# Designs tried in a protein design run: designed miniproteins, single chains, continued (4). Part 20

Each design is a single chain, and the fold is of that chain. pLDDT is the mean over its residues in the fold that is shown.

## One batch from the design tools (miniprotein)

Design m12705
Fold by ESMFold2-Fast:
Structure m12705 (fold): chain A 85 residues (1-85)
Amino acid sequence: SKEVAEELLRLAEELVRAMEEGDIPKAVGLALRIIGLILDMELEGIKIPEEILKLLREAILLALQGKLEEARELLEKARELLESL
């Protein structure tokens, strides 16, 4: 579960970077990949701490709205929580 959470965090960080670079198609593609990974996790019964999933979800939504600084702050918090596991 920690490895899957780390992959989700990596994809979310890449999504924020794509938004910073103005690569909207790449950011959308990354968001769809994250959604697919979360659905696959639910099907396989893989559990990630709810607080980490909440931070990732909120960060992705903020990034897609162009609120990149706020998105980065939430991703940093998610990384700190993940590293404490």
Scores: mean pLDDT 84

Design m12706
Fold by ESMFold2-Fast:
Structure m12706 (fold): chain A 57 residues (1-57)
Amino acid sequence: EELEKQLRITVEWLKLTPEEVDSMIRVVDVAERDGAITPEQAERVRKILEEIKKELE
């Protein structure tokens, strides 16, 4: 809930493009692979960013 609000505000504030949101998703994938975040955290963030990207298209 709070994480989704923060991510939506960030995308709106910076007026990020779908391409830039895709880049954020790739950073999340790298962080999961490197063990910096848990798979569950990565999936949650990825899902939110994918929803936001779809809304921008």
Scores: mean pLDDT 80

Design m12708
Fold by ESMFold2-Fast:
Structure m12708 (fold): chain A 58 residues (1-58)
Amino acid sequence: SMEIRERIRRRTMEEVNEAVEKGDEQGLSPDELDLQLQAIADRSGEELRRLLEEARRR
């Protein structure tokens, strides 16, 4: 549903922004930051798929 997608999108954007800010504070390299951003994207994608499947069963 659009509501599930929008919630996950917003939370993912907030997590990305936090990772970028913390990465700057910690002096992470671009490659290290890319790995963190990829992990956030992977987790968010898996959660979105799970929630959409659950919603279809209801």
Scores: mean pLDDT 82

Design m12709
Fold by ESMFold2-Fast:
Structure m12709 (fold): chain A 92 residues (1-92)
Amino acid sequence: MSPEELAEALERAAERAEALAEKVLEAAKKGLLDEEDAEKAAELLRRAAELLREAAEAARRGDMEKALELAKRAEELALKAAEIVRESYEKA
């Protein structure tokens, strides 16, 4: 995988995380999720998107180790957001 291919994949992942944050907040407005849980999940997803964009920049500079570490941290935040959404939905 080239550094540019990895950077493009990471940028697309960031866009998906941002879009998911918006959908989570919309679901809360419809009463499908608790508003506080949705806000926490959206914040985690937005932070994950920021880390993915930083990872893309690191990849473009050839710093593959930093890119992968940042991507792993972003994944951990996204998984935590998914847990919050699932638990909130089950209680609603």
Scores: mean pLDDT 86

Design m12710
Fold by ESMFold2-Fast:
Structure m12710 (fold): chain A 84 residues (1-84)
Amino acid sequence: TAAELRARAEALEAEARRLLAEARKHVDQGDTESARRLLEEAARLVEEAWRAYVAAGVPLDEATARAQALSDEIAALRAEADAV
């Protein structure tokens, strides 16, 4: 159902945020390799969440805005990891 797809999308988005927080800890510790791997997985979950939001009937612009916000956070932390 649309409700099940939306719940799936929200769970994937929450997991992406959890991985982003974990990657932040690794960057702070100088472990940029682990941080990059976590950020890569977070990016994959953001894409999967976007697909689930679209499938749930969330308007494409709204689903894309949600994905873009998380992708921007991932890119910013990736830039910090690359600067270490």
Scores: mean pLDDT 89

Design m12711
Fold by ESMFold2-Fast:
Structure m12711 (fold): chain A 57 residues (1-57)
Amino acid sequence: SMEELLALENEALRLYLEGRVSEEEFIKVATEVGRLVKEGRIEEAIKLLKEFLKKHG
């Protein structure tokens, strides 16, 4: 869902702002998520964010 996607995006941003993720790593995931969302691939974007958060959070 879009609500779940936004919640996960906010959590990824929080990790970046707390210094737990590098700027390069954050830009890379944000760029790929944005591409998937533009393609209508919302569930794949959610899955990518969950894996990113699992690795860093």
Scores: mean pLDDT 87

Design m12712
Fold by ESMFold2-Fast:
Order: structure tokens, then C-alpha cells, then sequence
Structure m12712 (fold): chain A 91 residues (1-91)
């Protein structure tokens, strides 16, 4: 299954919306000498894993729904892009 250009564009926008949180995660990793991921960092990794499943076509609707739930905990903007992604997957 090849992903449509529209889905790839939304994935890019979602990644861009998460950049500020990834930057803070990197700063926290440096402070903690990489020993343990902060809770927000673990949620970011879970979002990336679910989005990777969407890219692979592995339960894309369920994976997008999980990404929305996780994104809502970190960023309203990221959650909006994840919801748009789910709408495209349902077409």
C-alpha cells in the first residue's frame, strides 16, 4: 500500500507541529544524561510508532485514532492534524 501525497503532507505538518515538544524532549534528555525518557517523551515516541503504522498500512484507522488520543495530551494543533489524517484514511 502506497500512501497518497495528501496523507504524506498531513504527516509532515503533524511532525512540524510536534517539533517544539521534540526540542524540549531533547533538552530534558541532555539534563538527565539520557537515563530516562520524560513522560512527554514517551508519549511522543508512541505517537511516532502509531504514525509509522499508518505509513505501513498496518491498522491505519486504529493507529490514527490512537495517535489522536496521544496528541491531545501534548498539543491541540497536533491532534487537529491527526484528526484530518483519520478523515483521509476513511475515504
Amino acid sequence: MEISPEILELLRKLAESLKPLLEKQQEEMEKNNGETLPEEGQILLQIQEELAKVVRGENPIESAEKAIELAKKLSEEAAEYAEKLLELLKK
Scores: mean pLDDT 75

Design m12713
Fold by ESMFold2-Fast:
Structure m12713 (fold): chain A 55 residues (1-55)
Amino acid sequence: DAAEMAARGAAAGLAGAKAAAQELYKHGDITREGMEAALAAPTAEEAARAAADGG
């Protein structure tokens, strides 16, 4: 279902999202601040991992 597909996408999503942000920055499509914010913001995967450990 949609939640399951989202979870699978999120599991691959950190590296893909970071790579995409870096590519957009290299092409000049986003600012350095935008790229750094994307890299610094935890993905849903990172947040879920923290919640599983601490929540």
Scores: mean pLDDT 61

Design m12714
Fold by ESMFold2-Fast:
Structure m12714 (fold): chain A 56 residues (1-56)
Amino acid sequence: SLAAVRAAAVAYERARLAGDYAAALAHAKEAAALIEASPDKAAAVEAARAGWAEAR
C-alpha cells in the first residue's frame, strides 16, 4: 500500500539520520520491494518522497 511505502521511507530516513545504517538499508530494501509490487509505481515513488520529507 502507499501508506506502507511512506512508513518504510520515514523509517529509512530516521535510521539514516540516527547513523543506524543497518536499519536504514533494511528499510530501503522494504521500500524498494513495496514500490516494485505497486500497481502505480509513480504514486508509490511520490509516497516514498513524502515519507523522506516527513522524517526531516
Scores: mean pLDDT 84

Design m12715
Fold by ESMFold2-Fast:
Structure m12715 (fold): chain A 66 residues (1-66)
Amino acid sequence: SNAVKEAESHLQAAQEALAAGDIDTAREHLKRAVDLLPEARKEDPEKANELRQQVVTLGEQLAAAE
């Protein structure tokens, strides 16, 4: 399973989309990262907690951009 790597990839894409002003694409990638967190936690709990913090930060930024 590559849930950690896949979640990191989606968070990177969400950050890039947000920087470009593409809020809908950023939300889609953030959702994919969130959906991967339970499996990522089983692979690497420490890394999953780090990714969860990034999810929270991006979620707050996207909510502010609504």
Scores: mean pLDDT 86

Design m12716
Fold by ESMFold2-Fast:
Structure m12716 (fold): chain A 102 residues (1-102)
Amino acid sequence: AAEAALAAAREALQQATVKLFKYIMDNLPEEEVDKLFAELNRLATEAQRALAAGDVDGFVQASRRMAELLIEAAKKAGAPDDVIEEFRASHEAYLAALRAVA
């Protein structure tokens, strides 16, 4: 079912995000981490407003912007390419699964 696929994609994205965040938290200065979290919170609010309005494209745009910020922070933190690609693939799979149920 589409709902089961979405749940699986969400779980995979969560696991990939945790791995990525570990590199960010361990290797970036607190000031840079704080700025990243502030921007992520801003985009999360934007994404939630888009979903509440039925604007799937707006949600996808905000979500991709968040993913790009996380990827750039992880690259700066020295995360391995396989960790970054796992996150990127998991995020795109999540968006595809979300569109299938929306």
Scores: mean pLDDT 86

Design m12717
Fold by ESMFold2-Fast:
Structure m12717 (fold): chain A 76 residues (1-76)
Amino acid sequence: VKELEKKIKEIEEKIKKYKEEIKKLEEEVKKLEKETSIEGIQRLVGLKLRIIGLEFEIELLEKKLEELKKEKEKVK
């Protein structure tokens, strides 16, 4: 039970960290959307791809978290 709780906490912290990173990247995207330079557009695309990658990782971690929470409920 205690090991399962540690794994759940680790995944929850990782999800929280990735969500904070996405929020920071979205703020940068908002600032760059006002730029009309080629360099600005290239950076904007890079940031959007990074956000998509983090969203995908969060989805995988949330699925794993759901499985671990179901295991914890069975061990009551």
Scores: mean pLDDT 79

Design m12718
Fold by ESMFold2-Fast:
Structure m12718 (fold): chain A 69 residues (1-69)
Amino acid sequence: FSIAEIKDAFTEFDKDGDGTISLGELAELMKSLGRENDTEDVIREVDADGNGTIDFPEFLTLMARMMKH
């Protein structure tokens, strides 16, 4: 992934332009990036830590954390 590709995908799902997306939109974003198998873990982390939305910097941080084994 490139940061530009991730940002473009995130912006596509950010319908309100407020810089956040819902859990349902997050699931579709993960699928579009080829990370569908990680979707359950991502949704669980977002649901545990907030109101069921994620902003772009949080999404980048989460992706970086999930790629670290």
Scores: mean pLDDT 70

Design m12719
Fold by ESMFold2-Fast:
Structure m12719 (fold): chain A 71 residues (1-71)
Amino acid sequence: MVEELKKKLSDKDPKVRLEAVKELGKILVETGDKEIEEILREAVRKDKSEEVRAAALEALAEYKKKKEELK
């Protein structure tokens, strides 16, 4: 599953990349996978679409809140 989402992140269509970012964000919140966290951080920094970057930021913020609630 993650492998297919990584392929979608390289798509020419920002709508496809947006879908991949949203799905990766859900997996990150559920699993805490550090590889997915790194992928989303890279999307925030490199993706040309503001909507894709915003979705990646939102996913990372949700995961950060979950970690802070456990403290």
Scores: mean pLDDT 80

Design m12720
Fold by ESMFold2-Fast:
Structure m12720 (fold): chain A 74 residues (1-74)
Amino acid sequence: MYALVVRVVAPPEAVPAFVELARRVGLEAHEASPTEVFAAGVLSRERVEEAIAAFRELEARVPGARVEVFVKEL
């Protein structure tokens, strides 16, 4: 099992898409500000890899978005 934390900084109009993505991949999302989201959860390795790939894909499609990822094996 792996602890995954994702920090997203994005334009306010893009934040709902990142929140929805977080919930879809099994993470709990917290909107820290109109432009900042933290998403966290405990997942299997395969689910962590899927979640990271999905966040990177959305980051690439949203100009000005920045995604930071922290992963720890439990």
Scores: mean pLDDT 87

Design m12721
Fold by ESMFold2-Fast:
Structure m12721 (fold): chain A 86 residues (1-86)
Amino acid sequence: SDKEKADEWEKKGIEALKAGNLREAALYFAQSGIYYENAGDYKKAAESFRKAAEVLSQITDVPQEVRDNAVAVAKKAAESLEKKAA
């Protein structure tokens, strides 16, 4: 199910973050958010995109503008989902 896929991506995101693999962690949290949204769990989807945004903000080996854009995209996804969850 989409919920089970979301839970698996969340777990991978947490594991990647603990290992210091920020790029993988951001990707995995974003994937988790997509699957939670598909499952109708807008609250968890928003939380996953908030985690992705937070991790993306810590990536320093890319141009500032690229990082800021990626963070903004993830935050916008979270804000949209938070409105659906309310």
Scores: mean pLDDT 89

Design m12722
Fold by ESMFold2-Fast:
Structure m12722 (fold): chain A 94 residues (1-94)
Amino acid sequence: MEKAKELLEKALEHLQEARQAVENGDFETARKHLEEAYRYALEAADLLNKPVEGVAIAMLITAAIYALDRGNKEEALQAIDGAEELVRKMLEEA
């Protein structure tokens, strides 16, 4: 449980950094943080045997990256918010 919580906390930190980068218009930095959040969230979901939640978070992070590729800041922030909510829920359950 402790290792999974640490990975979820790292995923959350990267999602928060991605949000700040999006707000600042730094989509390249935001993308890098989203890619790191994706990696940490999937590893944590695997450790917790929560594949459905892991896939949901991964899909939201992918949606955020896709929104950034289109220059859609609002859609990217909404997807990041959704991913943060799911990560926080998994942290509570871990």
Scores: mean pLDDT 87

Design m12723
Fold by ESMFold2-Fast:
Structure m12723 (fold): chain A 116 residues (1-116)
Amino acid sequence: NAMEKAKEALKKIKEILEKKGFTVVSEEVDEETVKIVAKAPDNASISEIIGVALEAAMVAADAGIKGIVTIETSEGVEVIVELKPDKVGTITIIDRKTGKSRSAKFLPNAPDLLDM
């Protein structure tokens, strides 16, 4: 059951985020996609947030489902990781105060970010 796989992936993602001090704000799940929004702890760096969001999105990808993980900071920065089951995805960083955004492509055989 695709929905059961998605729900199990969401449960694991929530456990990863909460264990690392992130607060889950919203969640959505369907048969093809897991979406989660969480708030970062105040002392988390952008690189730490990207790492946690990638780890969370990878749980969905490993379950054969698209993962979209959005992490918000207290300073109005959003980090959005979208990862497909083939483990190809994007990482987007948005500063909501300035409206500036940056994006990078993620590839499964290159753990480092690639500039888009």
Scores: mean pLDDT 82

Design m12724
Fold by ESMFold2-Fast:
Structure m12724 (fold): chain A 61 residues (1-61)
Amino acid sequence: HMKERMERVQRWADELAKVIDDPRELLEVRQEIMHLYMQGKEEEADRVAREALERARQRKA
C-alpha cells in the first residue's frame, strides 16, 4: 500500500534529519528513497537510506 511506503519514507526522513543539517542534502536523499519505493525497490531503498544515515553519522562523530 502507498500509505505503508510513505510511512517508511517518513521514518527514514526523520532519522536522516537528526544527522543531516543541510535541507538540500536531506531533500535529495529523501527523493532518492521515495523514487526507489515508487519503483517497488523497497530493499534497495532501505539500503540507500541506511548507507546515507551511516555516512552522516560518521561525518558528525
Scores: mean pLDDT 78

Design m12725
Fold by ESMFold2-Fast:
Structure m12725 (fold): chain A 97 residues (1-97)
Amino acid sequence: SPQDATYDEIMATIEEIGRIALEKAREEGNEEIAKRVEELTMRMVETVEAIYEHRPEKLPEALELAKEALRKIKEAKTAEEALKVLEEMLRKLEALR
């Protein structure tokens, strides 16, 4: 369905966001931020799974939030800035749940 395609695109986008943020944390040797990035990425996956199951009409809005977060994380210069992008994205995704 169109909803399945949107869900798959959101999940792929979250994977890319997490990869970029984790690479920044590893480059800085910041194990605490690396652990937090992995935790937030897992919570984003769980939140999008809940949206897909209970509020699939919100998937297009979730995709736009994911795309915006991907743009912002590519512009982040530090692991701390990348972490803030993830925290804001999770907060906005949870509001759609």
Scores: mean pLDDT 91

Design m12726
Fold by ESMFold2-Fast:
Structure m12726 (fold): chain A 78 residues (1-78)
Amino acid sequence: LSPDQEAEALIALGRMYIYLGKKFAEKGDYEEAIELYEKSIELYKEALELAEDEEVKKEALENLEEAKELLKEVKEKK
């Protein structure tokens, strides 16, 4: 895989973790949601470091910022 293809794969995996985290948060399982959001943040950070294309970097950054906001929100509910 090229660095950008790896970055895109990490972004996709991160989005899956966000989806699962949101499902746990909906059930009130905030500890599980926090763990999944933190895993997603790490994946997006790795994607941002690997990405060479500006559009892929922007996608990683946008997803990272959303994940950080979700993490902050769920921590406030706990």
Scores: mean pLDDT 87

Design m12727
Fold by ESMFold2-Fast:
Structure m12727 (fold): chain A 69 residues (1-69)
Amino acid sequence: SLELEKEIAKALVRMAAAIAVSAGEISREEAEELVREGEARIDAAKTVEEVLEAQREAIRRIREAAEEA
């Protein structure tokens, strides 16, 4: 179901952010903001394909923030 896919996507985004915080790559505040933005995009998705794209984008943004000098 679309609702289940959104729940899984949000869990994966939160996990990616938690790993980055635990590794000292980003602050908790920055992680919370990126998760909030990612979850908003996932919630706006109308298809499973859009949920997966929103999830991928959210994780990409977390990884980019983690690699910022």
Scores: mean pLDDT 88

Design m12728
Fold by ESMFold2-Fast:
Structure m12728 (fold): chain A 73 residues (1-73)
Amino acid sequence: EEEKEKERLLKIYEELPAGIRDLVDAVANVILRRLKEEHREDQIPQVQAEIDRLNALTDKSIKRIKEEIEKLK
């Protein structure tokens, strides 16, 4: 029973990096779209810089998650 639970969690963890990336991309797209719709295009460069920073943090988090998953194998 415990072994089956571990295998199930491992499978979820292996899918997590892709899910996190998709979520971050979806949120970024919504923010940028909203700025364009509200005619706040002057703020796009500043918001894009924050999105780039978030992407860098997301990449570090994904790498860390992959390293933890590798330890569980």
Scores: mean pLDDT 76

Design m12729
Fold by ESMFold2-Fast:
Structure m12729 (fold): chain A 63 residues (1-63)
Amino acid sequence: SAADEAALRAAVAAIAAALDLSPEETERLYRVAKERWAREKPANPLAWLAEHLSELVAEARRL
């Protein structure tokens, strides 16, 4: 939903600031999380993001 997308953008921005992610890493984190949400369809997208945060950040940093 639009609310979930806005919440994801805000969460990714906060994570990027806390971890000093580059703009490219930040965009990658957002895309990877969004794509996995589309596949896995979690009931609570933000709780899912918290549970998978280390994995998603590692993937975002691989370039």
Scores: mean pLDDT 79

Design m12730
Fold by ESMFold2-Fast:
Structure m12730 (fold): chain A 80 residues (1-80)
Amino acid sequence: AYEGGKAAGEAMASGDREKGEEGYKKAREDAKKAGADEVGAEIAAGAAATAGAMAAAAGASAEEAAELGGKAAEGAAEGA
């Protein structure tokens, strides 16, 4: 969950739509490999993408957005 969430957060911060979709897909697959079901994987990927996009909007670096995305995905996976 954390590694996939980092990738999603970084991709969302890039502003590239295709990279954002790839990061989202990677976060979903990473969450599924960690034992999440389809709904849990969507929640984890969505949380990572949202955290990354919000960080970017606030002027955070891509590295900071990636870290926040990873933490958000991990927290969402634990809550689901």
Scores: mean pLDDT 74

Design m12731
Fold by ESMFold2-Fast:
Structure m12731 (fold): chain A 90 residues (1-90)
Amino acid sequence: SVALEPVSEEARKLIRELIDALNRAEQGDPESIDRAVEAAKRLAEVGTPLELATAQLAVSVNYTVSKEQGKERAAEAASRALDILGEALN
């Protein structure tokens, strides 16, 4: 399972920062989108395909929940992160 595979400490930190930014977006934090984008860009630069796929899965879940709840800012943050991670996986 991808969630049980070893990931680098750097990628682990960036994934945590990304998820934290998305959680703050759900709370209406105005800086959340910029923080999510920054974390996703850093992860895209240093992450392995497995680490990027792991992040993409987590962000996809967050995007779906945010869309269902009408959380526009959270959905936008997740969507922008997904675009960055998807480009890096291609």
Scores: mean pLDDT 79

Design m12732
Fold by ESMFold2-Fast:
Structure m12732 (fold): chain A 89 residues (1-89)
Amino acid sequence: NADLAKAYLNDGILALNAKDYSAAISAFTKALALDPNNATAYLNLGNAYSNLQKYASAIAAYTKALTLNPSNSTAKTNLAAAKANLAKA
């Protein structure tokens, strides 16, 4: 259901803005269960994981976002940042 997938994506974005990263991860995971090729959901899932300092999970999510949309400059930049943070941890 595309409408339900978009609703979960929007719930995740609202949770990110509220800094409720656990709720964001839950919402983006539900969005991806309905729409598994959503590059935007993977990008935002990576952002939620990065804010929780779960850099390995963030790298996986950003890598999937780039596999689906290789021209996404935000995903490239955020992937590089997550890799740098993982190397320092």
Scores: mean pLDDT 88

Design m12733
Fold by ESMFold2-Fast:
Structure m12733 (fold): chain A 92 residues (1-92)
Amino acid sequence: MLEEEIKELKEKAEELRKKARELVIESASKIAEALSKYVTAKMDGDEKEKEKALKELEEVNKESNEIEKKVKELAEEAKKLEEEAKKLEEEL
């Protein structure tokens, strides 16, 4: 029945949106942690520790850019599933 297919599509879309949200939260947490380490090292005046923290912050920023791409991909996939579900609902 179309009703079961519609339900499955909506559930898959919700799962993708949940994954996207989790990735955003995880990314934000990593950025906050790396930034905190950099600020602490800078305040301590340890040049070596500051350099390590800065490199870690740069790596986390690169990871954040990749996560942003994944989030966009998940959002687009979710939209396609939602649109397919809507078309099936119109056929009912």
Scores: mean pLDDT 85

Design m12734
Fold by ESMFold2-Fast:
Structure m12734 (fold): chain A 64 residues (1-64)
Amino acid sequence: LMEEMEKLIEEAYEILEKYNASKEERREVAMLEAGAVLSWLAGNEEKLKEYIKKIKEFIKKLKE
């Protein structure tokens, strides 16, 4: 799960760089990463899975 999250975050940042994304979009990715990391540290696997889904959805929107 954590490795999956890390790869998704790397992909999101790469897409943001390619599209010269806004500060708002970069902030959204940073907030999703922070939420996922905090969920992992708290041992809340369900919440971590929720953040992984949100990151996947955000990546889909960036590619549209």
Scores: mean pLDDT 79

Design m12735
Fold by ESMFold2-Fast:
Structure m12735 (fold): chain A 73 residues (1-73)
Amino acid sequence: MEEIEREIEATFLALKVMMAAIDGNVEEAKRLIEQARERFGEEVARWIADLAISYAEKAGHKEVAEELRRLLE
């Protein structure tokens, strides 16, 4: 049960991060990625960040994508 709830929460957080990236809101995207790292660990946070980077690029927010890449290391 807790595992399923965790997966659902991580998925919703990933959707929120992708929406922030599409909107060009780099500060919100960074905040949510750090929240993901704290709640779900480094692997999940990196996966979410990678999705956000992809969607930011597709939306034409290259500066957001670059800032998110820097956040990963």
Scores: mean pLDDT 80

Design m12736
Fold by ESMFold2-Fast:
Structure m12736 (fold): chain A 56 residues (1-56)
Amino acid sequence: SNKEEAARLVEEGERAAAAGDYARALQLYYEALKVAPEEEKDAIRAKMVEVQAAAG
């Protein structure tokens, strides 16, 4: 399902961010945002903002 695919992409993005690969994390979160149901999109956008802040 789209929700399961979005959750997988978010998990991969979180792993990339933990490794310091912020460019990869943002790419994965953006891909998650494309497939996520509407109710999940704000949470993904919040993660993108946090990664952008961490990147400088």
Scores: mean pLDDT 85

Design m12737
Fold by ESMFold2-Fast:
Structure m12737 (fold): chain A 64 residues (1-64)
Amino acid sequence: SALEEALRIAERLGEELAKKVAEHTGKEPKVTVERIGDTTFRVTVTVGDKVYEYDFTVEQLLAL
């Protein structure tokens, strides 16, 4: 389904963002992907005391 495909894309995007954050900070980040609405996912990257949140719709993820 489109929702399942979007979730996979969001997870992959989160991993890519985590790699960039780890490279910048030298710390291992924690990544979570949460469904916050019917068609919206939140990718959260946590490194130390810093939290980065990115919200994406299914349509935005499928267009990447």
Scores: mean pLDDT 82

Design m12738
Fold by ESMFold2-Fast:
Structure m12738 (fold): chain A 68 residues (1-68)
Amino acid sequence: NVEEVLKLLEEFKKTASPAEQSLLDGVIDLLKKKDYEGALKGLELLITHGSPKLQALAREAKELVLKE
């Protein structure tokens, strides 16, 4: 459910660093455009380079996008 993913990313963004907020904004924008391929690539970058909390969130978001 893309709506659930957007809610999770927006909620996390409130407590994220400025760098993490910028990366999250990119993924959020792609999801709103229904560019799921681009969004999945963005989430994969967050899984690789994010903080431990962001990595966990990005993995969960990726699984939800794939179940769309």
Scores: mean pLDDT 81

Design m12739
Fold by ESMFold2-Fast:
Structure m12739 (fold): chain A 58 residues (1-58)
Amino acid sequence: SALQLAAEHEISRMIEEVKDPEIKAKLEELKAQILAETDPEKIRELGREAKRLYEESQ
């Protein structure tokens, strides 16, 4: 879906910018969950969690 592709693009960008290996690993796990998820609401929730982790890494 377009939502899934957009979320994948965004989280991949976050992973590239994050230097903390623990946060990077958590983002990689969330990316895998987004790729496996078909529910738009769950994709949005996973995206929010990824953004929260990314913001805490800054």
Scores: mean pLDDT 83

Design m12740
Fold by ESMFold2-Fast:
Structure m12740 (fold): chain A 73 residues (1-73)
Amino acid sequence: MKERARKIADEASEEHLKRLEEELGPEVAEDLRNHLQMTAYQLLSQGVPEEEVKRRLERLAEELTRRLIAAHK
């Protein structure tokens, strides 16, 4: 489950994490990555379907990346 959650989170967020690392550095990108992986694990543990978890994480990654860049300008 943890490895599956990690894979889903990474696939959903790869583009956004790359952008975040370029804008704010690797520490902020890694913090977001860890948060998304934990969120994926929680949703999968609650029985949320994998496709729905991926969709939610794509939305969350986009929103949080935008907010983090805005906050650290």
Scores: mean pLDDT 82

Design m12741
Fold by ESMFold2-Fast:
Structure m12741 (fold): chain A 68 residues (1-68)
Amino acid sequence: GPADAQRNGQAAADAGAAGESAAASTAGYHMYKLGTGPMREYGYRAAEAGRAGDAAAASRYGQLAYNA
């Protein structure tokens, strides 16, 4: 639900800020599944970037998901 989406957004932001691309990717994927609008899109981008091994992009999109 919305509370779970908000919690995963915080987790994605924290992981992104710490430079932990794999953790940011996982949290972003959960945000993609539970979120709506821009938060869902940024969560999807974070998950894909992390999967591709692009740590910088994964961290950036994790932060954007939190700020959406």
Scores: mean pLDDT 68

